Designed miniproteins, single chains, continued (2). Designs and how they scored, part 39

Each design is a single chain, and the fold is of that chain. pLDDT is the mean over its residues in the fold that is shown.

## One batch from the design tools (miniprotein)

Design m5410
Fold by ESMFold2-Fast:
Structure m5410 (fold): chain A 91 residues (1-91)
Amino acid sequence: SEEERAEELLREADEALRAAAEAIRAGDKEEALRHLERAREKLREVRELLEAAARFVARETGISEEEARELLERGLEQAEESLRRLEEELA
C-alpha cells in the first residue's frame, strides 16, 4: 500500500541519516555526503506520498489526518533545510 511505502521510505531516510552521522564521526566526508544525498532522495519520495504518510501517522498517533499532514510538511521542510546546510558545510 502507499502507507506501507511511506513507512518504508521514512525508515530508509532514518537509516541513511544514521549512516551519515557515523561517517561524520569517522571523518569520512565523502561517505557522509553520499548518505545525506540518499536521505534527501528518500524524503523527496515521502513528499510525493504525503497524503499516504499523513494517513499512516494519523492512524499510529491518533491525531487527525490534516494535523498529521501539516506536521509532516513542516518536518520535511525543516529536514530539507538541515540537509542542505550540512551538505554545504561538508563540501
Scores: mean pLDDT 81

Design m5411
Fold by ESMFold2-Fast:
Structure m5411 (fold): chain A 100 residues (1-100)
Amino acid sequence: MELSVLLARYTALLSGAYFAIKAADRAIKEKNLEALKKILKDLKVLLEQAEELIEELEEEKKRHPELAEELDKKIEELKKKMEELEKKIKELEEEIKKLE
């Protein structure tokens, strides 16, 4: 995959995760069981996409060693976002159990 496409996916994923986490917080506040279940599924998809993108960025780093520092920063941000997504997934699973 071209580097420009990977960088576009990186930006889209960070934005998607940000809005999905905000939607999750709203659904928790509203105690909307159906919204919580849908958002949980969306968060799990984003987590898988983040893992895939990290692997692709690591491979791109091998092709462009001159970009290693820049790509490492993006990989680190994705890893931090994955931790946020995992934490939010656990929170949603607990809230769903409380509403059942």
Scores: mean pLDDT 86

Design m5412
Fold by ESMFold2-Fast:
Structure m5412 (fold): chain A 70 residues (1-70)
Amino acid sequence: MLASKTTAAALLAISGEPERAKEIADEMVEEYRGDPRVPEDLRLVAKALRKAGAEELAREMEARARELEA
């Protein structure tokens, strides 16, 4: 489920595994392409990444969310 992947990515980011969080976020974008929930879920992952200090990855997720809404 999309929600399960979003939760897993956020937990990995908070647990100090930002690269694994990115991999799951990338899988979400590919698997759920066209789903209107994906941009908000990417922003949730970005928030977790930013709290974990992974600022560059957080910005990447936010940029991707904006692209999907354009």
Scores: mean pLDDT 80

Design m5413
Fold by ESMFold2-Fast:
Structure m5413 (fold): chain A 57 residues (1-57)
Amino acid sequence: MEERLEEAGRRGEEGGRIAVELGHVPEEDIPKMGRTGELAERARLAGDLGAGGTFHE
């Protein structure tokens, strides 16, 4: 299960790197995108698959 969280984080960082190349975000935001991916995957692993949640944030 941890491999999936790591993969989500890596995919977030790759997206951030591309966004930096396109001039949309600074390099400093790449790690934040990785963390966001991990948090999203944790929500799925908690049994919230496909629900999309109802969070204010």
Scores: mean pLDDT 64

Design m5414
Fold by ESMFold2-Fast:
Structure m5414 (fold): chain A 61 residues (1-61)
Amino acid sequence: MVSSRISGLALRGVAHLLDGDVEGAIRDFREAIELARKYMPDDPVSQRFVKHLEEKIEELE
């Protein structure tokens, strides 16, 4: 449930990047990170996913 929403936000962020909307992508990635940290903090897959999105945000800034 929450994992599906987190994945959906990440995919929407990627769609924003394809449209050239960097600000929209960063916003969606940050929201996905926040949800992952809040609801799945101890899940190793979630932790890896958060690191990946953090790296993407750093590349875009």
Scores: mean pLDDT 78

Design m5415
Fold by ESMFold2-Fast:
Structure m5415 (fold): chain A 58 residues (1-58)
Amino acid sequence: AEALVEEVAAELVARGVPEALARALATRLVEARVAAGTPEVSPSEIAVLARAARARAA
């Protein structure tokens, strides 16, 4: 789980999300996926999450 959180957080940072926020968002997304029995996150989900995080800042 930690490895996937770090991977997702790194991708969010690459898409312009601040590191602390990226890690928090990655943790919540991975937790939700694990709870749903699907512990994989698609690149499109990461892209949507990054866009939503930037939109909230506006």
Scores: mean pLDDT 76

Design m5416
Fold by ESMFold2-Fast:
Structure m5416 (fold): chain A 68 residues (1-68)
Amino acid sequence: SEEDLAKVLVEASQRLRELFAAGKPVDEIRAELDKFLDELAKKYNIPEEDREMLRRAFDFVVEQRAAA
């Protein structure tokens, strides 16, 4: 559902903030976040298409943050 997708976005965003705050390398942040998104997709039964969209969106955010 859209509500479940919103929960994934909130939890993934919180995890991303934690990983950056911890000063982890960008490659480790990408790997940990991707693993976390897979866990959330299983938990909330997120369709594969939406999971792939989330991967691309968060990968873009990590890239932009790392470039700053």
Scores: mean pLDDT 82

Design m5417
Fold by ESMFold2-Fast:
Parts: C-alpha cells; sequence; structure tokens
Structure m5417 (fold): chain A 68 residues (1-68)
C-alpha cells in the first residue's frame, strides 16, 4: 500500500476505536454518549474526506443500535 493510503486507513481505525470505547464506557448515559460522538464526528469532518466520515458515521450508528 502507498504510505498515504496506509495513514488514512490508520486514522479511520483510530476514530472507530475511539467511538467503540466511548459507546462501551458511556452506554448507560445516552446524553453524554451523543455529545461525545458528535464531537468525534466533528473532528473527523475537519480531518477526513466526506466518504471516510460517512464510513465512521455508519459504524457509530450500527454500534449504537447494539446498545439501544
Amino acid sequence: MAAEEKKRKAAIERMKSSIENVINNLKDNLEDLKTVLKNILEIARRQMSEKDVKEIEKYAEELLKKVS
């Protein structure tokens, strides 16, 4: 893989891991969970392409369905 593509995928994986950790730690407090997830997605939107942000948003929504 090209180094640029490898770094991009690593950044996506880090964001997905952060979302997973937040959901696991805050699943009993949905208000805080929603606020933290919104902040993570805002950071992703500033640093990543729209396609990559959509992938992260979809991942977060699928994880939320499992704890809701």
Scores: mean pLDDT 77

Design m5418
Fold by ESMFold2-Fast:
Structure m5418 (fold): chain A 68 residues (1-68)
Amino acid sequence: SAAEAAKKVIELAKEGAKEIKVTLSDGTVIVIDGKNAAQVAGGALAVIGADSEETVIEADGKRYVFRK
């Protein structure tokens, strides 16, 4: 879900990720600086979750996939 994807962004930043890449099903890519992840996650919730069947979070060479 969108909320779970946003939580993952915040968790990755807490674990030291400097850059977090969010890819939406329409091909939109958002790069989030880890120091701003908590602030950006609230705004990104509308982008991450609206009509996206799949959201991909990438950080530190790892990939996380969130589906509805």
Scores: mean pLDDT 72

Design m5419
Fold by ESMFold2-Fast:
Structure m5419 (fold): chain A 50 residues (1-50)
Amino acid sequence: MLSVSETLEQLKEEYLKKYGRLPSNDELIKMLVEKGYSETLARMVLGLTT
């Protein structure tokens, strides 16, 4: 199973390839939630406080 950190790295690379820029934290949270991770876990991986 791919870890949340590995998924985050993959999503950043795919987003950069598609849009020519790095995704924002909000965009990364949305993408991680769509992949089945909780919003809380996504925020924690990005170093964000509630």
Scores: mean pLDDT 77

Design m5420
Fold by ESMFold2-Fast:
Structure m5420 (fold): chain A 58 residues (1-58)
Amino acid sequence: SLEEIIKELEEIVKKYFNDEEKQQEEAQKLLSKITDDDQIAEATAAIAQTRNELYEQL
């Protein structure tokens, strides 16, 4: 489901926070499983939000 994919994407952002290249590679693998443009946009927004939250904690 989209919710499960978003949670897995959030885990990837947290796990590879200091490795942007690996984060992008792993995120792209999950995003490729989504075929709906609206769902891709939602997942992308969730990634950006999680990334911003982590940067604010630095």
Scores: mean pLDDT 77

Design m5421
Fold by ESMFold2-Fast:
Structure m5421 (fold): chain A 118 residues (1-118)
Amino acid sequence: MVLEASPAVRAEAERLLRELTGAAVEVLSLQILTHGDETRVVITVRLLEATDGLLREPLPAGTVLTAVLDENGNILRVDLRRDGEVTALPVDALTPAAQAAFREAARLALASTDLENP
């Protein structure tokens, strides 16, 4: 099951990510995925400007980053899309501020969505 966060929740997550990381980002999607007894939060962002606020290495504008989190806010995976290529990154490639920001965005999504009745 896939649930997309409302536009208002996505806008608030975008604001939160920008404030906590200092990076000019756009939230492209914010999804809650349920498979059996497992829940995942998937946050996809695009960089509007070059930044070092998300990863320890500076990233150019137009880079797309996807973070996958569990229901407890643990970041499980980060995927980087740049120049048509997708690269899986370890969680420690994110700055501490970016890790905190993605965890808070995931918490917002989980608190603000009406999860379908189990």
Scores: mean pLDDT 80

Design m5422
Fold by ESMFold2-Fast:
Structure m5422 (fold): chain A 85 residues (1-85)
Amino acid sequence: SNEEKLKKARELIDEGIQALMEGNYDEAAKKFEEAAKVLEETDTPGAKSVAEIFRKASELAKEGKRDEALIYATLALMQLVLLEK
């Protein structure tokens, strides 16, 4: 279901943020890309917009821009939480 996909995306994002905080930027980028892919597979309104923000967080993580990646990931996570309700 879409609800199950949104929860899976949330878990991937939590893993990505953890990796980012640990300085594992490649893993963080991969997790954010996986989350974006899951969100793009939903037909939930707003999910595509959230996916775009996580793709930006992934790009920033790959560039080693930890603080910017964290800001984008946090903003996208806040929007994702609203979609789960």
Scores: mean pLDDT 84

Design m5423
Fold by ESMFold2-Fast:
Structure m5423 (fold): chain A 62 residues (1-62)
Amino acid sequence: MEYDLTAVAVKDYTATKPGELTLKKGEKLKVLASVGPGVVLAQSLATGEVGNVPGEVLKPLA
């Protein structure tokens, strides 16, 4: 992984599309890639699951 950023979910999010992650507020994620406008590929540090996440529900920690 070339560009790993750590981010935190600012609110609960329920997956609405195939390949999206369901998140809890305060969950930390590793951002793996940008996959489209406002969407990132991320891995949950709590569950280890990888999927698409709307960028609006994430806040970078660094």
Scores: mean pLDDT 77

Design m5424
Fold by ESMFold2-Fast:
Structure m5424 (fold): chain A 70 residues (1-70)
Amino acid sequence: SAEDVKAKIKATKEQIELLEKKKEEALKWMKENNVPQKEIDEVEKEANKRIEELKKELEKLEEELKKLEE
């Protein structure tokens, strides 16, 4: 149903926001604690990959919702 898809969209958006916040907090901590830049870059790359996967899922859910409301 459209309501189920809307609930999934909301949950996915909340997951993206949480991961973005955790990424920012982790990168800030690493920089303040003199972690090597190469390790900071790897953590950022991994976090960005996970966020991008969720954003692709969100796009698919939004397309599904649009078709259900057409």
Scores: mean pLDDT 87

Design m5425
Fold by ESMFold2-Fast:
Structure m5425 (fold): chain A 58 residues (1-58)
Amino acid sequence: MDAQVQALQQELIERMRGASPEEQKRLLIETANTLMNELGLSSEQAGQAVQAAYAAAQ
């Protein structure tokens, strides 16, 4: 994965740490959409990237 994907994952981790469950769902969806639309990732790749960030935020 390139540095831009990793930067978005790190930002997601930081935002999720203080977020409610509803906010966490919103952040996951928004980040996945950004990865697909701005960086051209497939839905599978975007899903894997946000899942990894979610796991790291736990």
Scores: mean pLDDT 80

Design m5426
Fold by ESMFold2-Fast:
Structure m5426 (fold): chain A 82 residues (1-82)
Amino acid sequence: KEELRKRGEELLQEGGDLLDNKKDYEKAAKLYEEAARLFEKAGDYEGAAEALMNLSVSYIKLGDNKKAKEADEKAKELKEKA
């Protein structure tokens, strides 16, 4: 629903600020995970894929290459469904 998509967009923007300005990668990752869930629940696979791509970047910054790859793969799958 519209509210879920709007909340996802807000979390995606806040996550971006944490990633780019504050470099709080752990908090950014949590916000991107929540955004991806909300977008997917709303049927917005494009938004969910974007959130998961940013989650992957956050995990790379944290040194967690395994979780980064998992997020990237999931984003690719959702893009194909969009």
Scores: mean pLDDT 84

Design m5427
Fold by ESMFold2-Fast:
Structure m5427 (fold): chain A 60 residues (1-60)
Amino acid sequence: SLDEAAEEVARLILEKAPSLPFDLAFALARRELEELIAQGYSLEEATRLLKEAIEGKSRV
């Protein structure tokens, strides 16, 4: 669900910015997912795109 996806993304945000409180990371992740969904992405696609953006994209 949206909340589960936001939790996964929040955990990645905290790995990159460990000084950030979890509640703020979760709120940020949820907001970004909602914005991507509003742009026409599915929850699954939005989650994938946001994770890729945070990770900086792996070498392919």
Scores: mean pLDDT 78

Design m5428
Fold by ESMFold2-Fast:
Structure m5428 (fold): chain A 60 residues (1-60)
Amino acid sequence: DEDFLKWVEERYGKEFAEELRKIIEENKDDPVKAAILSTAKVMRALADEVERQLADRARF
């Protein structure tokens, strides 16, 4: 999904989007696998983002 990669680039930056493009390209022979792996990477990044935001606010 080109729209998905654009959304990722806007939210997480070009470097992260390039990493996703590499995953998709390496798995282009299996589009379902490419989608699952790229989605998992984005989900992990979202979890890290939430953890950073909570740490910044709560401090400890």
Scores: mean pLDDT 74

Design m5429
Fold by ESMFold2-Fast:
Structure m5429 (fold): chain A 72 residues (1-72)
Amino acid sequence: RAATDAALAAARAAGSAAARALKEGDVEQMVNYASTLPDAAASAAAQAAARAGDLTGLEKAVNRALERIADA
């Protein structure tokens, strides 16, 4: 549980940082934060959304990572 809680907190922090970087227009920082998501498929989806400037897609990718952590 402690490991799951830590992974969940890290994924939430990475998602929030990526969304903030997107609002600031820092594409490289957005992609870097998105790449720190613990689920490889969610990380790839988040990176694609970040490069496209798609905040909704980024939020969906982060939520997918959170679901994956909860299922582990």
Scores: mean pLDDT 69

Design m5430
Fold by ESMFold2-Fast:
Structure m5430 (fold): chain A 60 residues (1-60)
Amino acid sequence: MTDKVLVVDEISDEEAKEMIKAGEADLVVRTVRGASPEESQAKAQAELQRALKIKEEVEK
């Protein structure tokens, strides 16, 4: 259950892992933007999958 989501403009995977380990956030998502609405949606979906993978790696 994800109670604390942090949205940031720029963060490394290692920094995201440290924030989750420190209890600062349950999920860390980066702000993404494309040249078109369709590209922005695709980038947002990819970023969500990346963030979920990092969360799962920390929980193991």
Scores: mean pLDDT 76

Design m5431
Fold by ESMFold2-Fast:
Order: structure tokens, then C-alpha cells, then sequence
Structure m5431 (fold): chain A 80 residues (1-80)
């Protein structure tokens, strides 16, 4: 599950960048993680427990950063 591991790593790094005050880097890492999460949903489906955990973490981070675009796209993907 290389896509899931890489996305988790990027999400973790994005939280670290946010906590360090580097909002630009945090946003870039969130965008990269979002791309991998989209691929993971396509490959494994939205009901996979590991994929659901990634979506939850990414949604939490997107809310923290105020990225409404990523929030809407993730919600649309989960709604079919």
C-alpha cells in the first residue's frame, strides 16, 4: 500500500510545517497528499479502512488551513 504510506507521510509533514508556522509549505504538502488520496480512493475504494483514515486526517488538516476547495472535492468523492 505505497500510496497510503506516502500520503500518510505527507499529511504528517504538513502538520509539522503548520506547527512550525510554515503555512505555504503546509498547503503544498496538503495538495500533494490530496493527489495521492484521490489515487488511493480510485484504486482501493472509499470504504477501505486505511483510505478512510487518510481522508479523515486530510479533511482535518484542510479545515485547519481553511482549504474549502479540498474539503468540497473530498466530500464529493465520498458521496459518489
Amino acid sequence: MELIEEAEKLIREAFQAYNAGDLEKARELVRKAFELVKKAIEKYGPDDPAVRDLVRSLLDLARTLGDEEIQKELEEMLAK
Scores: mean pLDDT 80

Design m5432
Fold by ESMFold2-Fast:
Structure m5432 (fold): chain A 74 residues (1-74)
Amino acid sequence: MMDEAMELMEQGIRAFKAGDYEEAIAHFREAYELAKDDPQMSAAILRNLGRAYEAMGDLEKAEEYYKKAEELEK
C-alpha cells in the first residue's frame, strides 16, 4: 500500500510537470487515500495538491491544502 501511494504521487508529479494539472490532482487524491496513516507522506501529497490547484488559479483551494499539510508536519 505505501509503495502504491508513492507510485501514484510520482505519477501525479510527472503529470504536474507536463502541465496536466487535472490528471495530477486525480493521482494525488488517490495517493492521499492510500497514505492517510503516514503523516509525512500525506503532508507531501497535500502540498502537491496545493501546488496543482495554485497552478490552475484556484488559490483558495491551494491555501486549504497547504494549511492541511502544515498541520500534519508539526
Scores: mean pLDDT 83

Design m5433
Fold by ESMFold2-Fast:
Order: structure tokens, then sequence, then C-alpha cells
Structure m5433 (fold): chain A 68 residues (1-68)
């Protein structure tokens, strides 16, 4: 739906802000929320790349943040 796509776009913007701020925990929470909305891994990766976030780097940084 249009509403679901609009929510995903706003979440992607929030994720970019969290990622740029070094808040990888919040960025990971937003990825989980996108999955709960029914987006596939590939769709989420495209969304991340669209806003300038590397999915591989995000995953690596999120794991390290949880270990710190």
Amino acid sequence: SAAKLAEARELAKELKKAYEAGDYEKASEIVRKLRSLGFTVEEIEELLKEVGVDPEELTRRAVLARLA
C-alpha cells in the first residue's frame, strides 16, 4: 500500500540519521521494523543503498556495538 511504502521511506531516513550518528543499535532496530512490515531482505538492502547506507557495513557495525 502507499501508506506502507511511505512508512518505509520515513524509516529509511531515520535509519540514515542513526547510521551517520554512529547509533548502530537504533539502525538495527529500524531494519527489524522494516522486516516486520513485510519487506524482504533484498527490498531492505535496496532501500538502504538508496539512502546511502551499506548493508554489509551496517551489519558489521551493529554486531560490534552490541559487543561493546
Scores: mean pLDDT 79

Design m5434
Fold by ESMFold2-Fast:
Structure m5434 (fold): chain A 58 residues (1-58)
Amino acid sequence: GAELERMLRNISKLSGTGLRTALRMLLKEYGVSWEELLAAAERLGDARLAAEVRRLAA
């Protein structure tokens, strides 16, 4: 939803370990599924962010 996309826009400013930690926090602490996180990143059109989300499942 819009709130998840807003959060992703904010954390997209992070890189490396900071970005990965924020993404894992969304999955674990906020109850967001990996599929929802990937779909939101793809809707934003941010290929780097979508690649990092895919990396979390590998």
Scores: mean pLDDT 78

Design m5435
Fold by ESMFold2-Fast:
Structure m5435 (fold): chain A 67 residues (1-67)
Amino acid sequence: EEELKELFREFDKDGDGTLTIEELKEVLEKLGIPTTLEEIVKVAVDLGLDPVRFTFEEFKKIYEKLK
């Protein structure tokens, strides 16, 4: 959990508490989860999320589905 929060903050460059889909892909790759933007969009939509920007809680839901 702490590692996920640190990575999220590192990639949240504008400090607005959200990640773009591209930033989310980079975080997942650093966590050892090789994925595509298409796969992230599919998972986000399946979870009822907007695939444009992700809060920390939305990021955790996607991470749990892809790990």
Scores: mean pLDDT 78

Design m5436
Fold by ESMFold2-Fast:
Structure m5436 (fold): chain A 60 residues (1-60)
Amino acid sequence: SMVEEEREEHIRKAQEAARAGDWQTMLRHLSKAVELSPSLEEQEEAGRAVGEAGLHVPAP
């Protein structure tokens, strides 16, 4: 669905920002991805995926 595609794009951009150490951009995209996640499990998966990409970036 379009919502899933948009969510995945925000996760991808959050991961890129996390790897670059741009925590403000990372949090912005992660927040949007979470808002677009229909279940709590999907919200947790998004956070974990971004966290794994940026191990040196502070967690939200």
Scores: mean pLDDT 75

Design m5437
Fold by ESMFold2-Fast:
Structure m5437 (fold): chain A 99 residues (1-99)
Amino acid sequence: SHLEEGLRAYEKLDYETAKEHFEKAIEENPDDARAWANLGFVYARLGEIEKAKEYFDKAIELDPDNIVYYNVYALSLRLVGEVEEADKVLKLGKKTHVT
């Protein structure tokens, strides 16, 4: 699948190829929260944090109970120095997971 091919490219640090495969994974299944979260992480690695935020927000919208998406989002925000926003994301994830 494109999701698996994107993950393999990411493991090889080929972020451009990973991006292309995750975009195709979303075209095949736009409700795959994991594909949206992985695309967000790749965009963060490429320095495009505003696009990364949009994709992480989509992943959380699709699967709000998955704490992993909040953790990866917060990690991505911290890597670019947005510590206060990262803390807000983690707090939102904890609240959603408890319910």
Scores: mean pLDDT 82

Design m5438
Fold by ESMFold2-Fast:
Structure m5438 (fold): chain A 85 residues (1-85)
Amino acid sequence: SRRDLILRGVRVAAQEILELAKENGDTKLAAAAQELLRMVEDPSTSLNEIRAKAQEIAALAKEKGDTRSAALAEAAVRMIDEALA
């Protein structure tokens, strides 16, 4: 389904953010990325809830100066916005 294709992209972004956060010792960003992965795997979670978590991660990454994680999270938000349009 369209949802499954979008969620695959969001999962890839979340996994990359989690890896970056672990490399940098950013436990808060790692926890948020892991929560996003759990939400993506839950079929009862709405795309709007997944979008909100991705936006939270983007804001958190920006506060920490992690521009790469912020860009990945913003890409995930964009993928969801395109699916909801």
Scores: mean pLDDT 87

Design m5439
Fold by ESMFold2-Fast:
Structure m5439 (fold): chain A 60 residues (1-60)
Amino acid sequence: SLLEQGENYLKQGKEWEKKGDYKKAARYYFQAANLYTQAGDVEKAREAGKLAVEAWKKAV
């Protein structure tokens, strides 16, 4: 399902963040947000998008 795909991307984003690869983390978080949006889960999409922006700020 789209929710399961979003959760998988979210987990991958967290793993890359643990490794200090904030650019990869941000990309995975953005993909999770897009998948949650397609699934209609507004709250999960918002949280994933927030994580993506925060990771991207650390990458710059």
Scores: mean pLDDT 87

Design m5440
Fold by ESMFold2-Fast:
Structure m5440 (fold): chain A 88 residues (1-88)
Amino acid sequence: MTKEQLEALAEKIEEYLKLIEEEKEELKKTLSPESAEKAEKLLEELKEYLEKLAKAVKEGNYEEAQKYLEKVLELLKEIGKIVEEDEA
């Protein structure tokens, strides 16, 4: 990902954090209690890494921002897997 793409992502992080909060409420209604608890924990970690990503971009630390982005993508995969497995 380029510096321009990371900067654009960072500007939208506040909007993404709002969407994550909405998704947490939806998952509590849709998933089993066990899956909802796991997903909620992963969503909290996702929020933390998104905030770290935004801060790293703001500070011009694009190498660190890239590492946080990789963690964000990993967490999104884990959350998606929980949702898919509960729906199956």
Scores: mean pLDDT 78

Design m5441
Fold by ESMFold2-Fast:
Structure m5441 (fold): chain A 71 residues (1-71)
Amino acid sequence: MAQQYIDQAQQYIDKAQQALAQGNTEEAIKYASLAIDYADQAMKLGSGEQLAQAVQLQQQAGKLLKQALDA
C-alpha cells in the first residue's frame, strides 16, 4: 500500500521539476503540493525502507514547493 503512494509522490516530484524548468510556477506549486500529500500518506502507511523513502520524497517535494513559491 505505501509503495503506491511513494510511486505517486515520485511522479509528482518529476512533474514539479519539469514545471519549474519551464518557468510554470503555478503547475510547479500544484505538483509539489500533491507530491507532499502522497509522501505524507506513504509515511503514515510505510515502515523501514518505505518510511525512509517517503521522508526523502517529502523533503524533496517541500524544497520544490519553496522554490516555486519563491519564483
Scores: mean pLDDT 85

Design m5443
Fold by ESMFold2-Fast:
Structure m5443 (fold): chain A 70 residues (1-70)
Amino acid sequence: KQEEADRELEKGLEALNQGKYDEAIKHFEKAIEIDPNNAVAWFTLAQVYRAKGDQEKADEYLAKAKEARA
């Protein structure tokens, strides 16, 4: 259900813009559950973890974004 994945992605991006990292993570995780090929959701999840100082998770999710794009 692509529209639901897109909506969750939008909510995550809005939360990220407000600095609500944990809320952004929940929305991006839901977008990925609906559409695991959503490279943007994986990439933005990597950015959130980087902003939180979790470089290991950021690198892991960045790799997932590259896989989803391929």
Scores: mean pLDDT 81

Design m5444
Fold by ESMFold2-Fast:
Structure m5444 (fold): chain A 76 residues (1-76)
Amino acid sequence: LMDQALRSAADIGDLAAQGRIDEAQQLGQQRVDELSKQDPDVAAALQSAVDDILQLAREGRFDEVRAGAEELRAAV
């Protein structure tokens, strides 16, 4: 489940890094909802990561979002 959360955060980060913030938010909500049915603690961790990713993207910090997504993808 944690590797699925990391992969989801990386996918969301990729969309956000492209400026596709609405799509990143929609994917984030879907993945959090799916994980919450299996493990609410892991879902809460993903929600926190999604909130951080979207905040950085809204601030135009796309390089940080991209670097974070690469690190998350490497972790799985």
Scores: mean pLDDT 82

Design m5445
Fold by ESMFold2-Fast:
Structure m5445 (fold): chain A 55 residues (1-55)
Amino acid sequence: ISEKAKELAKKWGEFLEKERGLDAEKAAENILKAIEEGNATEEDIENLLKEAGVL
């Protein structure tokens, strides 16, 4: 997993913590696992963050 993937996962986790009160670390872990398993790409997460107004 790349540094970019880790950064994107962290931003997504922080977003979900603010938006829904979820555990940011757990949310970031879930996204990193999805990328590692091929269920999501870095581009998918980047696009989600752009749509959320975070990027």
Scores: mean pLDDT 78

Design m5446
Fold by ESMFold2-Fast:
Structure m5446 (fold): chain A 85 residues (1-85)
Amino acid sequence: AEKYYKEGKEYFINGEPEKAIEYYDEAIKLDPNYAEAYYNKGLAYAVLGKLEEAIEYLEKALELDPNYEKAKELLKIVKEELKKK
């Protein structure tokens, strides 16, 4: 799981969020409780402007780790942006 997660982060940093999502999906497939992979998948969807999908995966990250502050902060931002559409 960790290897796919790290490769996903590398693609995200290099400006390839859709490729990053593909690798985060492989990480989640191997470890369905990987809160960080769900968070970064949500972040990648937010960058792509897919705000409803971003909310779904950020909520899953918080379900797995209720104290995940970065996921709480990003979820608030994404929900506010969705209301402006």
Scores: mean pLDDT 84

Design m5447
Fold by ESMFold2-Fast:
Structure m5447 (fold): chain A 60 residues (1-60)
Amino acid sequence: GLSPEEKAAYLEEQIKILEERKEEAKKSDLPKNEKAEVIKAAEERIEKLRKELEELKKKA
């Protein structure tokens, strides 16, 4: 299992990956509606991960 410190680092890396994927989606040749859905899904996931990271930092 991950320590709280390792889990925080993992969450920060996941957020960075999702931000990069969001930018890649914006530059992709996907249909406009599909592109918008991918970006929205990434943003929602980033927000959840940011909240989880803040909770971990408060407990550490």
Scores: mean pLDDT 81

Design m5448
Fold by ESMFold2-Fast:
Structure m5448 (fold): chain A 62 residues (1-62)
Amino acid sequence: FNLGNVLLNLGRYDEAEAAYRRALELKPDFDEARVNLAASLYAQGRYAEGDAELAKATLPAA
């Protein structure tokens, strides 16, 4: 998670995305990581994927 924040601040959005996805694999209810994942996707112009990640924050993991 902390690595993802550093990568996001450095503008390395693809690597930040990977770090946040990893954090969510370990803790699927980690809303902070999901919000930051959406932010990294928005920074890449991937708005639909960012919106999908934010939508998952309102749904429990299956």
Scores: mean pLDDT 72

